# Ledger of designs, part 46: designed miniproteins, single chains, continued (4)

Each design is a single chain, and the fold is of that chain. pLDDT is the mean over its residues in the fold that is shown.

## One batch from the design tools (miniprotein)

Design m13579
Fold by ESMFold2-Fast:
Structure m13579 (fold): chain A 81 residues (1-81)
Amino acid sequence: SSEDLEALVTFLRLLAKSLRSPEVRERVLELADMLEAGAPVEELLEQIERIKELLRAQESPAAARRYLDALDGLAAWLRSS
């Protein structure tokens, strides 16, 4: 629904503000913009994978875990839509 999309975009923008890496932050904000623009699911999934890769590379596994779980949830939701 539109409300679910708005909540998700808001969550991603808040997540971006909490990230230490400018590169990860930029990719998360790009994902939020792509969601608002109605980008194809395949492009959204590719952006999620890029963000997950950067989180694994730049954050400790423990610190990244919550964010990785949230992105996996988003990917599952996109595939079910």
Scores: mean pLDDT 80

Design m13580
Fold by ESMFold2-Fast:
Structure m13580 (fold): chain A 69 residues (1-69)
Amino acid sequence: SMMTVTIPSSAVEAGSGMSAEEAAKKIEEALKARGIDVEVEVKEGEVLVTYPEEQAEEADRAIVEALTS
């Protein structure tokens, strides 16, 4: 099954200084580089990241890497 994580623009700005669109692109690239089947969407300045629940730990690491790099 799939799960969706919502990253608010305020969290992105506080952690990385990036816009939601820049963060979405980096997150998508990081998860795809790890072979994760990912869908990324930006809604109302929030980043919605959808991926398989079985890969949640690896996806979380990739998201953190994308936002802190």
Scores: mean pLDDT 78

Design m13581
Fold by ESMFold2-Fast:
Structure m13581 (fold): chain A 93 residues (1-93)
Amino acid sequence: SEEVKKLIEKLKSKDIMEVKEAALELGEIADEAAVPPLEELLKSKDPRVRELAAEALGRIYIQKPELAREALERALGDKLPRVREIAEIALKK
């Protein structure tokens, strides 16, 4: 949808609050088009951005596990304990 495309564009913002709002909405919508951009955010040097990506992917996983499982399994190896915790909680059924 046009809304999903606009939210994906906001993920590229230098403003962490815009990234947070976009990531939360994309997680709730759980559109497959959001998964590759969120996976790229998991590779960010900024741990805050990786945390937001993990939370959004976790929300997608609860609704459509097949779309986000691989990305969350990668997040289990993140350097920040909070990112690992988010992935672990999401992967628990």
Scores: mean pLDDT 87

Design m13582
Fold by ESMFold2-Fast:
Structure m13582 (fold): chain A 92 residues (1-92)
Amino acid sequence: SAEEELRALIEEIRRALQIKDKEERDRALLPLMERTLALLREHPEVLALIQRDPEMRAVLREAIEWGKASDNPRLRAVGEELEALLRPVLPE
């Protein structure tokens, strides 16, 4: 299900955010954040899951902030797109 896929992606993102090396972290985060963006666009109903799960919101907020601050233009772009899409459920 889309809900199960979102939960799996969030766990992988949480793991990637623990990587100490910035370049390795960016490499791990990029495909995960791109897949998360695609999932949210295809299955907008999973936004309700994000809205009621504060731990999931914290992981997504951290990933978005990391992406937006990245020197990798693809990671920056996907971070900005995720921020825009998640604005209704991530108030800041």
Scores: mean pLDDT 87

Design m13583
Fold by ESMFold2-Fast:
Structure m13583 (fold): chain A 94 residues (1-94)
Amino acid sequence: SRAALEQQLRDLVRLGQEVAKEYLEALPLIKDKNLKEELEKKLEEISRRLEQLGAEWAAASDSPAELAALSAQVEELRAEIEELRKKIEEAKKL
């Protein structure tokens, strides 16, 4: 449903904010400059995709196909944000 997708988008934005905060807190512990640059690049990419999803959601009709496509994009981006979270945690151990 549209309401369920709206909740998923709100949860995704919150997850992105949490991971960005975790990265900032991890920065003093990450010794590898190349790894810092890669993580920063991924955060910027995710931020842009979150903005794009928000714009697509605002423009979306109630068509089942359009809502399904947005839902798929939300799940793909969630998986990428969770993967970035794991990489940030691993970077702290190096």
Scores: mean pLDDT 85

Design m13584
Fold by ESMFold2-Fast:
Structure m13584 (fold): chain A 62 residues (1-62)
Amino acid sequence: GRALLDRILSASLEEAAALLVEETGMPRPVALVAAHEIRRAAEEFGEEAALAVLDRLKQQYG
């Protein structure tokens, strides 16, 4: 949830991808794309949009 989102947004891209692999078990190349999407959503549409992307990814892979 929000705690994981905060960690992703404050981490490097590589660290954010590693957090997504740890949390969901998704492959690292998918996690790198997902980390980019989460960050872009936060930058363009705000934290609630980024949280929605993260929650969908957790439902899909975790």
Scores: mean pLDDT 83

Design m13585
Fold by ESMFold2-Fast:
Structure m13585 (fold): chain A 71 residues (1-71)
Amino acid sequence: MAFPEEWVERLARELGISRETAARILELRSQGLTQEEIAERVGVSRSTVRRALEIETELGVEELEEAARKV
């Protein structure tokens, strides 16, 4: 999946995980896995996955929010 490398770096920094782990979370999510499945596959807690997806969603929504702010 095409996602910015800066997202991976931010996730790794904020969650205290490796960039490889952050990238894997994003890739598995793009494949349609649930938070629980991602947590099991990556070997992190479901809370870590949930927080990672919240950050990823916020970053993705920022681009849409720029359009919405002018409404």
Scores: mean pLDDT 72

Design m13586
Fold by ESMFold2-Fast:
Structure m13586 (fold): chain A 68 residues (1-68)
Amino acid sequence: EEKRKEALVKTLENAIEEYKKRYGITDDDEAIEKVKEDWLKMYSRSPEAKEFAEKDINEAIELYKKKK
């Protein structure tokens, strides 16, 4: 469980860096919102998958913000 959350946070960090480079975003909150929107779109095929993805991404965002 905890290791899964750590992996999810690392995935989020990598995505934030990539989005900042690609779109010239300097604000972490703006990059996080864009990553979250794209992430949820990928998992919206199944209502169950979307719900779990939303919970996981929100937990990862909270952990990431604590590091800042």
Scores: mean pLDDT 74

Design m13587
Fold by ESMFold2-Fast:
Structure m13587 (fold): chain A 89 residues (1-89)
Amino acid sequence: MKRVLGILVDPEVSGLSAEEIIELALEVVRKAKEAGVELEVLVVYTSEEARPAAEELARRLEEEGVEARVARVESPEEGLELTRRLQEE
């Protein structure tokens, strides 16, 4: 079954820089691919300031051959709910 990975790129929520979030996300995705896991990534952001980081992560994921979607959400909780619903489909 295809697994959905939700990634929030807002630094203020995670305490990580946008660059650190992107690097960690790519590392997780690469390891999952090496393990034979089929992934779809939902890249979520809450502020317009974080949009360029979300778009950059999605672009780099697509270059790796991973299906990626970008979504703006009102809260981290909404992002988790969207990820959960995609996983259940």
Scores: mean pLDDT 77

Design m13588
Fold by ESMFold2-Fast:
Structure m13588 (fold): chain A 77 residues (1-77)
Amino acid sequence: LSREQRVALYRLLLEADKDGDGFLDREELKDIYARAEREAGLSRAQVMEVLLAADSDRDGRVDLARARELLGVSDEE
């Protein structure tokens, strides 16, 4: 992924975190795949790889702090 794609994906993850709890649930993740393909030009496989790695505890929720580290972006845009 380019840096621009990594930043775009992370921003989509932040926007999907409607509760602001720092985690994405199953329903929020479904929206991310569709939006990343349409808006950021990311394949499902590319998005899935990042999200699976960010769900390191395998609890069914993606940790946004972990996703940020994996995507190599700061808390700032």
Scores: mean pLDDT 72

Design m13589
Fold by ESMFold2-Fast:
Structure m13589 (fold): chain A 75 residues (1-75)
Amino acid sequence: SVSRAQQLFQQGQQLWQQGRYDDARYLYGRASVLARRSGDLDLARRIGLNGRAVGLYQQGRTDQAQQDLQQASTL
């Protein structure tokens, strides 16, 4: 079964793909809180890196965003 944190994270990823960056970051924030409360620290870190990557991408810092996403994929 998928946790509520994972559901919110997946919804945030869908919003990211739609270019709805602020909405994606909002859901990532909520997902991170739930992941931490459940003790899933690896998921919380992965969500945090994705949230930071969204912000960097909005600033045109695409290479740094890609580095954060690559780091998230190794967690």
Scores: mean pLDDT 85

Design m13590
Fold by ESMFold2-Fast:
Structure m13590 (fold): chain A 100 residues (1-100)
Amino acid sequence: SLSPAEQAAELAASLALLSLDELERMARKKGDTELAQKLRETKARVRELIAQGRYREALDLTIASLRELAARSKDPELKEALEKELAVLEGVRAQVEAAE
């Protein structure tokens, strides 16, 4: 059984996967195959961390990856979407830290 803080981290990691899925769909629709591939690779690593119960690391990896991808994005719409999802997950991380 998970502690309340671990349950919050697990939920946060699940939200991170949903953010990565949405961003990958947007990248594919825009034809940004490089961004879509990088998001898919991040999702694979995040899923591995979740399978190991490493929810905080899964969330932190997602945030770090989205920050890097947003900084490198040249498409204004994709950059805005990456920054929006990053802001949501940073807020979620603050809530997880408050639950500890």
Scores: mean pLDDT 87

Design m13591
Fold by ESMFold2-Fast:
Structure m13591 (fold): chain A 108 residues (1-108)
Amino acid sequence: SEAEKLIERAIELLNEIAKIINSHADQLDPIKVTKILFKLAAIQSTLLVALRSPNEELRRRQLQAAIDLLKDVQADLEEELKDNPEASKEIKRLISEAIRLLEELIRL
């Protein structure tokens, strides 16, 4: 389905974000990195649950919660990567694309 393709693409973007974070992990606060990676895992779990939700209102609230968590992750990463503008810029691009896909999914 179209919804499955949008969620699959969003999960691919979340995995790419995690890859960038892990590639810079030695330069970052390990406690904050762990917290951010757990947030990304929670977002992925929420998206998979949303796909199976029979209630459209519940699904929309789950997708909105995922969007809100992505915005929190973006703010956390902008602070952690302030000394690495290229990584910060790429993560911001990936998060913006993931949010766009989730907003499109809400409209389905």
Scores: mean pLDDT 87

Design m13592
Fold by ESMFold2-Fast:
Structure m13592 (fold): chain A 80 residues (1-80)
Amino acid sequence: MEELRAAAERGDPAAVDRLVEAMKSPDIETQVAAAEALGRLAERGHPAARKALVDLFKNSKHPEVRKVALEALERIAAAA
């Protein structure tokens, strides 16, 4: 996860895509960890990660994942 987060912060679109793929895992802990990583990237100003968080909030099957995405989006909005 750290390697994927660092790559996405460098502007590597494949790293964001790999985090989105992790969201397809049947393991809820993996999905939550991927959503948290996307949240940190979006808070640091990564536009692709922010778009992925919006998609997760709208379409995720798991309320735990949607909550993490919403909380990250709320922190971004509060910082503006």
Scores: mean pLDDT 72

Design m13593
Fold by ESMFold2-Fast:
Structure m13593 (fold): chain A 66 residues (1-66)
Amino acid sequence: SLTGKLEGTTATITGLSDEEAKAVADYVKSKGYTASYEGGTVTITAPTKEEAKEAAKIAAEFALTL
């Protein structure tokens, strides 16, 4: 199961494998967001809280297809 956390303009997704986290981070970067991964965690930063929420939703939806 995926776990998400939103703090201000930063969203964090955990519960991924290393390979899944890389794929998710690369995917959201391709959508124009700032993202990084470390281990099974993806961190996404956006200009606004609402954009961070949308980025997290996009990332989680993609992760569920892996």
Scores: mean pLDDT 83

Design m13594
Fold by ESMFold2-Fast:
Structure m13594 (fold): chain A 74 residues (1-74)
Amino acid sequence: SPLDKFKENLKTLVQQLADSGRLPQADAEAFIAMLDANASVEEIKAKLRELAARYPELRRIMEEAIKALEEVEE
């Protein structure tokens, strides 16, 4: 489904941010674990907003991910 593809792309993005040192590995692992546990769209959006608030340098990336998720939810 488009949502499943989005979740896989989001896991890849989060892993890349951790590998580049832009996101702590523990936060990336926690987010990937929640995606693998079939987190709801609301839970995913809440986590993206949390990460945007905690890591201002990632705010734009997280906001773009939220927008893409809302387009998939349509």
Scores: mean pLDDT 86

Design m13595
Fold by ESMFold2-Fast:
Structure m13595 (fold): chain A 81 residues (1-81)
Amino acid sequence: REREERIEELVRRMREELLEAGVPEEVAEGAGDLVREALRGEISREAALKAIREFALSLASEEEAELAVRIAERAIEEGER
């Protein structure tokens, strides 16, 4: 379905952007899963962004965590169109 295809495209693009920005692969993968869940309506946008920040902070620097959250927030905003 078009929405699922769009979600997968946004998640793929977001993960690529995260990796290019120097965010660890584990954080990029985890953020992708959480953004997918948010866009499918399985969790709220707020819950997804909080989970991404907490997950990123456990594996990466504060700067990398903030960057991951900003990139994920933009992806969710684009997917909520």
Scores: mean pLDDT 82

Design m13596
Fold by ESMFold2-Fast:
Structure m13596 (fold): chain A 90 residues (1-90)
Amino acid sequence: VEKEAEELVEKAEEEIEKISEENAQKALGLATKMVQLLLDAGDVERALEAVERLKEKAEEVAKEKDEEVGKKLAEGLEDLEKMVKEALAA
């Protein structure tokens, strides 16, 4: 599970770096799968850390490459972070 989650995070980061709407959707799909996998395993803390890592990467893309793509990624990742924080608070 942990190795699969790390691979999904790495793949999401790669898709974020490709700076396109199509790759942004793919990155969000990979991030969603990673969050679901970690939450199903009861590893809420690692899910939160991984989402925060992806948000940092999306912020770099927005700043350096494409503000619109970066903003769309950040919004999707904010929704995932909210889901993970709700699970952590429960």
Scores: mean pLDDT 77

Design m13597
Fold by ESMFold2-Fast:
Structure m13597 (fold): chain A 79 residues (1-79)
Amino acid sequence: MQKEQNEKMKAAAEVAGEIQKKNPNIKIEVSIEGDIINITVTDVKTGKTLEKKIDAKGLSLEEVKEKVKEAIEELVKEL
């Protein structure tokens, strides 16, 4: 349902926004399509872009926040 996807998107965007504020040299983008959350992390200095997808089907908002945070931290380490 669109309402559930919207709440999951807001939760993911909130986490991404907090990490983005602490990392001004990295661009973090989040989108949702159905139950799939797409995370894109770009190193502004090098232009290197990494992506990760999270299946948010059946996850709570807190689980979405935790998985999004872990995914972004993993991608940032790989830059």
Scores: mean pLDDT 79

Design m13598
Fold by ESMFold2-Fast:
Structure m13598 (fold): chain A 100 residues (1-100)
Amino acid sequence: MTEKAAEGLAKKIEEEKGMKLTGREEHDGGVTYTLEKELEEGRSHVVIVSVAQVTDPVDGTPYWQLVVYEAETREEDGLVVRTSSRLTVRRLSEEELKKL
C-alpha cells in the first residue's frame, strides 16, 4: 500500500514537473523515491518522496506519514551545495493513503 502511494505521487511529479526517477529505497515500514531534474549547467532540482508508517509519540496510535523534501542544488568545486529547500510533512488517514 505505501509503495503504491509513494510510486503514484512520484509518477505524478515526473509528469507534472518533468523530473526523472533516479532512486528508490525501501526501509522499515515504508519507501522513499528520489526524483531529479537538471535545470542548467551544474544546477539540479531534487524531490524526495517518502511514505512510512510511524507511531504518534503522544498516544501510541500508528499513522501514515508523507514527507516531501524539495531542494535546489548547485555543484561548486566538486561539492553539491543546497541553495534552497522546502519540507512538507503530512499525516495521512487510511482513506487518503488509498487515494494516492
Scores: mean pLDDT 74

Design m13599
Fold by ESMFold2-Fast:
Structure m13599 (fold): chain A 75 residues (1-75)
Amino acid sequence: DLEAEFKKYDTDGDGRLDYGEAAQFIIDKAKELGLNLSGEEKDAILKEVMRKSGGSSVIDFEGFKILVEMLEKKK
């Protein structure tokens, strides 16, 4: 359930993930998927998702879905 995952990382409840919340999700999801991501790969993914989410420093639920797809494609 992507909404439940999103809300788990949305610690301030504003309906958006900041950089730190999104970074923690990437780390946890990569571990779940068996991905070995470097710090550079994590930062590249975050910047790409934030760019696709309208270029802001936060990720809404639509950006979160893009983030999940990007991580799943890196299997």
Scores: mean pLDDT 76

Design m13600
Fold by ESMFold2-Fast:
Structure m13600 (fold): chain A 100 residues (1-100)
Amino acid sequence: SLIKFETANVDGKIFLAFQNNLGLNKKNLQKLADQSEKVFNETVDLIDSGKLKLSDDIIYSLTLYANYAAQAYLLLGKEDRAQKILQKLNNFLKKHNITL
């Protein structure tokens, strides 16, 4: 299942701490950013290769991970990296005719 794939690629403890707005140090913010971007990129690659079917749940997950990566990058002062991941998300949504 998609949930099992996502949880295997993200440190769930760091992810939950971010969701609950618990103060994350720079190391944990970098880990969250890197893992969230990795899950986003790997999921896009699976869709582009035809190995994973596009669905509403996948669109939701891609949007979620891209936003977590962007927010973590912004908190780290890495605005260019935040813009790049959001641009990748917008390009993906546009390519598949998805409106949020």
Scores: mean pLDDT 77

Design m13601
Fold by ESMFold2-Fast:
Structure m13601 (fold): chain A 61 residues (1-61)
Amino acid sequence: MAMSLAYNDAIKLAVDLFINQGATRDESLAAAREYLRAQGMSDKQIEEAVAMAELALEYAE
């Protein structure tokens, strides 16, 4: 599913920025939001994906 792929890519982007590039949690989540917006996702879909990314970052800590 195209939506599932975009969500997975956004989560991977946030984790890479936070863990490997030293970005803050807020910066990493902002990058994920921008990526999903560029993919044409609605605000609701973006917030759902960002919530999943936030949980992934908590697990990665």
Scores: mean pLDDT 77

Design m13602
Fold by ESMFold2-Fast:
Structure m13602 (fold): chain A 97 residues (1-97)
Amino acid sequence: SMKEEDIEELKRLKEQIDYVISLIKEGNRDLAIEELEQLVEYARTLAERSPRGDVYRKVAELLEKAIQAVREGNYDEAISLLKEAKELLDKAIEELQ
């Protein structure tokens, strides 16, 4: 069902955000930026194709802000932005279940 597919995409995006948080905490800055850039593209693609486009657009914006924070060495801000993105995804999952 489309609902089950939407939930799986939201969960996958959350798992990838958790991976990026771990990279930032490990000090793997360059890989964290590369993974975030890929996630922004993925979230934007989902926004165009999903009825949850508004959620994915907001997530993409938070991910872009997180890239800038990582580039500036503001890792605590980057992690905070990524956690906010996860909270938006959790709310969307809860609304679908």
Scores: mean pLDDT 87

Design m13603
Fold by ESMFold2-Fast:
Structure m13603 (fold): chain A 75 residues (1-75)
Amino acid sequence: SMAKVEEAKRLLEETRALGVEVLRSQGRDDLAALLEQSTDQLLALIESHKDDEEFLERMIEALREELAVVRELAA
């Protein structure tokens, strides 16, 4: 569904933004660049699986778990 695609993209973008900020604050620009690359790849996967409800649900769950970890590190 469109709502699941939007939710997955929202979670991915928030995870990217916070994760990159945390890594750059630690002087890890190398890891920040790798995170940007991996999140670009995940965005492409979300776009290619827009009609796959099961894929989107699993992606949303995984991204929620990742975002929770990144938020704790950013606190």
Scores: mean pLDDT 87

Design m13604
Fold by ESMFold2-Fast:
Structure m13604 (fold): chain A 86 residues (1-86)
Amino acid sequence: SFEEAKERLKKTVEEQVEKILKAAETGDKEEFEKALRDAERRLREAVEELRSVTPESKKDEMEALIKEATGKMLEAAKKAYEKVYG
């Protein structure tokens, strides 16, 4: 359902942000880059799932949720990147 996919997207963002930040703490560039690739893939899967179950009446809400999720992931990745490479 839309509500289940919405919660899955939220959970995916929270889990992947945590993994990116933890990978950055290790200082291992290879581990960090792997975490970024895994996060991008998992976010893409969750977004596609949300798009597949969203009714027409909730398209605007869907787009807002995707924008929020993408924004949170980008901010976390940027912050972590500066910690590893800055």
Scores: mean pLDDT 85

Design m13605
Fold by ESMFold2-Fast:
Structure m13605 (fold): chain A 87 residues (1-87)
Amino acid sequence: MEMSEAEQTERIVEELEYLAKKLEKSDPELAKRLRELAEEIRRKGKVTPELLAEIIEVLDEAIKREKDPKLKAALEAFRDEVEHLLR
């Protein structure tokens, strides 16, 4: 895929914010953690391996707790994307 590092960073921030908004009613604590990660990435202008690892940890917890199969599938898809970036 022809994604630049900047486009990839923007995509990750957008997905974190989207998922945080969806989780806000069911798990406000995890939604807050995802928003904090998105803000940190925006502040730094890049995604570090440490931030990618933290995103995976938060997503794993969200996936375990999520009852909505559509949202759970979206969380799993994003986790897979982030895991491939950590290589």
Scores: mean pLDDT 81

Design m13606
Fold by ESMFold2-Fast:
Structure m13606 (fold): chain A 85 residues (1-85)
Amino acid sequence: MIEVEQSVVAATGGIPLQYSGKVGEVISKDALGRPVPEYTVKVLSIEGNKAKILHLKTGEELVNLVVTDSSGRKYVLVPHHKHFR
């Protein structure tokens, strides 16, 4: 659920980015469809409820939670952009 995602994001200091659930996908938009160049990530692998992502600006690799809302839309939670600077 989006509400649950927002609670998790607040705890981790990140944002939810919508994606199609595919390895190799580049995600550059937030949950509202807004471009987020400082959060642009590539999905490297998916295992259960976790995805390994690559932050394209810094080359940093992270493992983050994947969540699905009530409409079947999938999101990966990405840390706040200041952590990549």
Scores: mean pLDDT 65

Design m13607
Fold by ESMFold2-Fast:
Structure m13607 (fold): chain A 72 residues (1-72)
Amino acid sequence: MARSEATYDELLILIDSAAARARTLPADVAAAQLETLRRLVEETMAARGVDPSLTAAVLARIDALLAQVRAA
């Protein structure tokens, strides 16, 4: 549990940083960076056996940011 929580918190910080950067980038570049982050998170969570509920929550947050960038 503690390891999954620490990983979740670290990923939330990375996602917030990525969201801030995405707002300053062209939409195509922002989308590409967020898609790369999503893939890296998915691969890392699978490799570490992180709780599926936490993995789903993190991926949903990245997907929401991607939707916002693509809608803009």
Scores: mean pLDDT 74

Design m13608
Fold by ESMFold2-Fast:
Structure m13608 (fold): chain A 69 residues (1-69)
Amino acid sequence: GPHEADRLGVRAVLLAAEGREEEAVELLKQAYKTGGLSADGLRSMAAALERLGARRAAETAYELADQAE
């Protein structure tokens, strides 16, 4: 449900903040594959990742958002 998708997103942001960006990217892809993330949710998450300087994770989130539409 939405809470699970949000939890995975928060974990991805935290991993990116720790410099563990590859793991953050994997969580984003996994959440998308489970059908838990909307395009709008992915774009909001990408913006948060950009604010943290996690460029690769942000790019991945934007790419997944385009796929979701």
Scores: mean pLDDT 78

Design m13609
Fold by ESMFold2-Fast:
Structure m13609 (fold): chain A 70 residues (1-70)
Amino acid sequence: MHTVTVTAPSVEAARDAGLAAGRVAARDPSVTEVHVQVEGTTLTVTVTADSDEAGQKAADEARKAALEVL
């Protein structure tokens, strides 16, 4: 499992970033599970994939997607 944590300027921004990150991770065919959690302005995305390398790649792309929305 690979976890990405991002702090947003607002609860709304955290939610929108979470949606973007979750969609990117869910579209990766190597990803078996995605959990997106928003607590206040903190976004946490947990990715499980077929391999550690695939999970790290998917987590990095999810982080990038979240940051591009912020």
Scores: mean pLDDT 81

Design m13610
Fold by ESMFold2-Fast:
Structure m13610 (fold): chain A 87 residues (1-87)
Amino acid sequence: DPKLHQALSEALQKSMGILPIKHGGRRTHAAQLVVSAAYNEVQGDLEGAETNRRAALSLMSDVDEEKARKAVEEAIRYSKELIEKAL
């Protein structure tokens, strides 16, 4: 589905801008995990979503815990909005 592919790409770019990670590779990986968590949550896979959310947070162990949590929650929220509109 080209609409879903576009939404996932936009969600990835937006998440990369939200997450407080300066290292490019780690930022991309964390953003991919956030988008996967959002997609799983939209599909009703709450266990998969939680696994990916925890994995993304583990890549931000050097960031303030509350700041990392808020950034992940914001990125998931925006990613969900984009994905839901594409479905």
Scores: mean pLDDT 87

Design m13611
Fold by ESMFold2-Fast:
Structure m13611 (fold): chain A 91 residues (1-91)
Amino acid sequence: MEELSPEEREKVKKELEAHVEKLKEKLKELAKEGKISEEAAEEASKLIEEAARLTKEALENPEEYEKLLKEVEKLMEEAGKIVKEALKKAE
């Protein structure tokens, strides 16, 4: 199992940050188009940012990886639910 070097962890963190930014841009675009509320976009963005934070912590703490990954899954599920419900209301 993976013991990432500091250089490998920095690369993964940078890739994660790029993915988070892309997701936040998609949420902002949906709000700009009126498909979701700005409030829903902000709430989902906060959950995505928290999930990214926990993912970074999991990379630094491999012993806590499984526990932190389950928390990340819960946050991403909640963010997805917010977006889906907001999109449904826009119909």
Scores: mean pLDDT 77

Design m13612
Fold by ESMFold2-Fast:
Structure m13612 (fold): chain A 80 residues (1-80)
Amino acid sequence: SVAEKFERLRQILEDLRAGRLSEEEAIARVAELLRTMSPAEYLEVVALAEETLSPEDLTLLGRLVAAAGERLQAEADAAA
């Protein structure tokens, strides 16, 4: 569900801030989570994040999503 995917995303952010995940590990987990999302689910998670997260957390999330997107693109390019 969208709510479960958003909670996983929040947990990744919390674990990264607490030092329980490295930045590379956080990026990998975000990439895995993004693979499970349809475009519609992604838009719903983004909307929920924008309503729920602080500007600081949104900035951090944006960086992780961008890096995760680059990993997914590199994976797709390698498979082509």
Scores: mean pLDDT 82

Design m13613
Fold by ESMFold2-Fast:
Structure m13613 (fold): chain A 60 residues (1-60)
Amino acid sequence: LKSLSTEEAKEVAKKIGEEARERYLKDPSVSESQAVAVEVGAILRALAELNPNSDLNIYV
């Protein structure tokens, strides 16, 4: 959300990444390297959502 500070946005993104990682690690068909990639991707996506400095218009 646009009202969140940069620090708060980072913390929320970190939690989202942690949840995504746990969900993926629960699936035995997923490798740990894939789980790490998903965690990083989720964090980057959450940061883009919470801090829309790119083309994405988040929370419209």
Scores: mean pLDDT 61

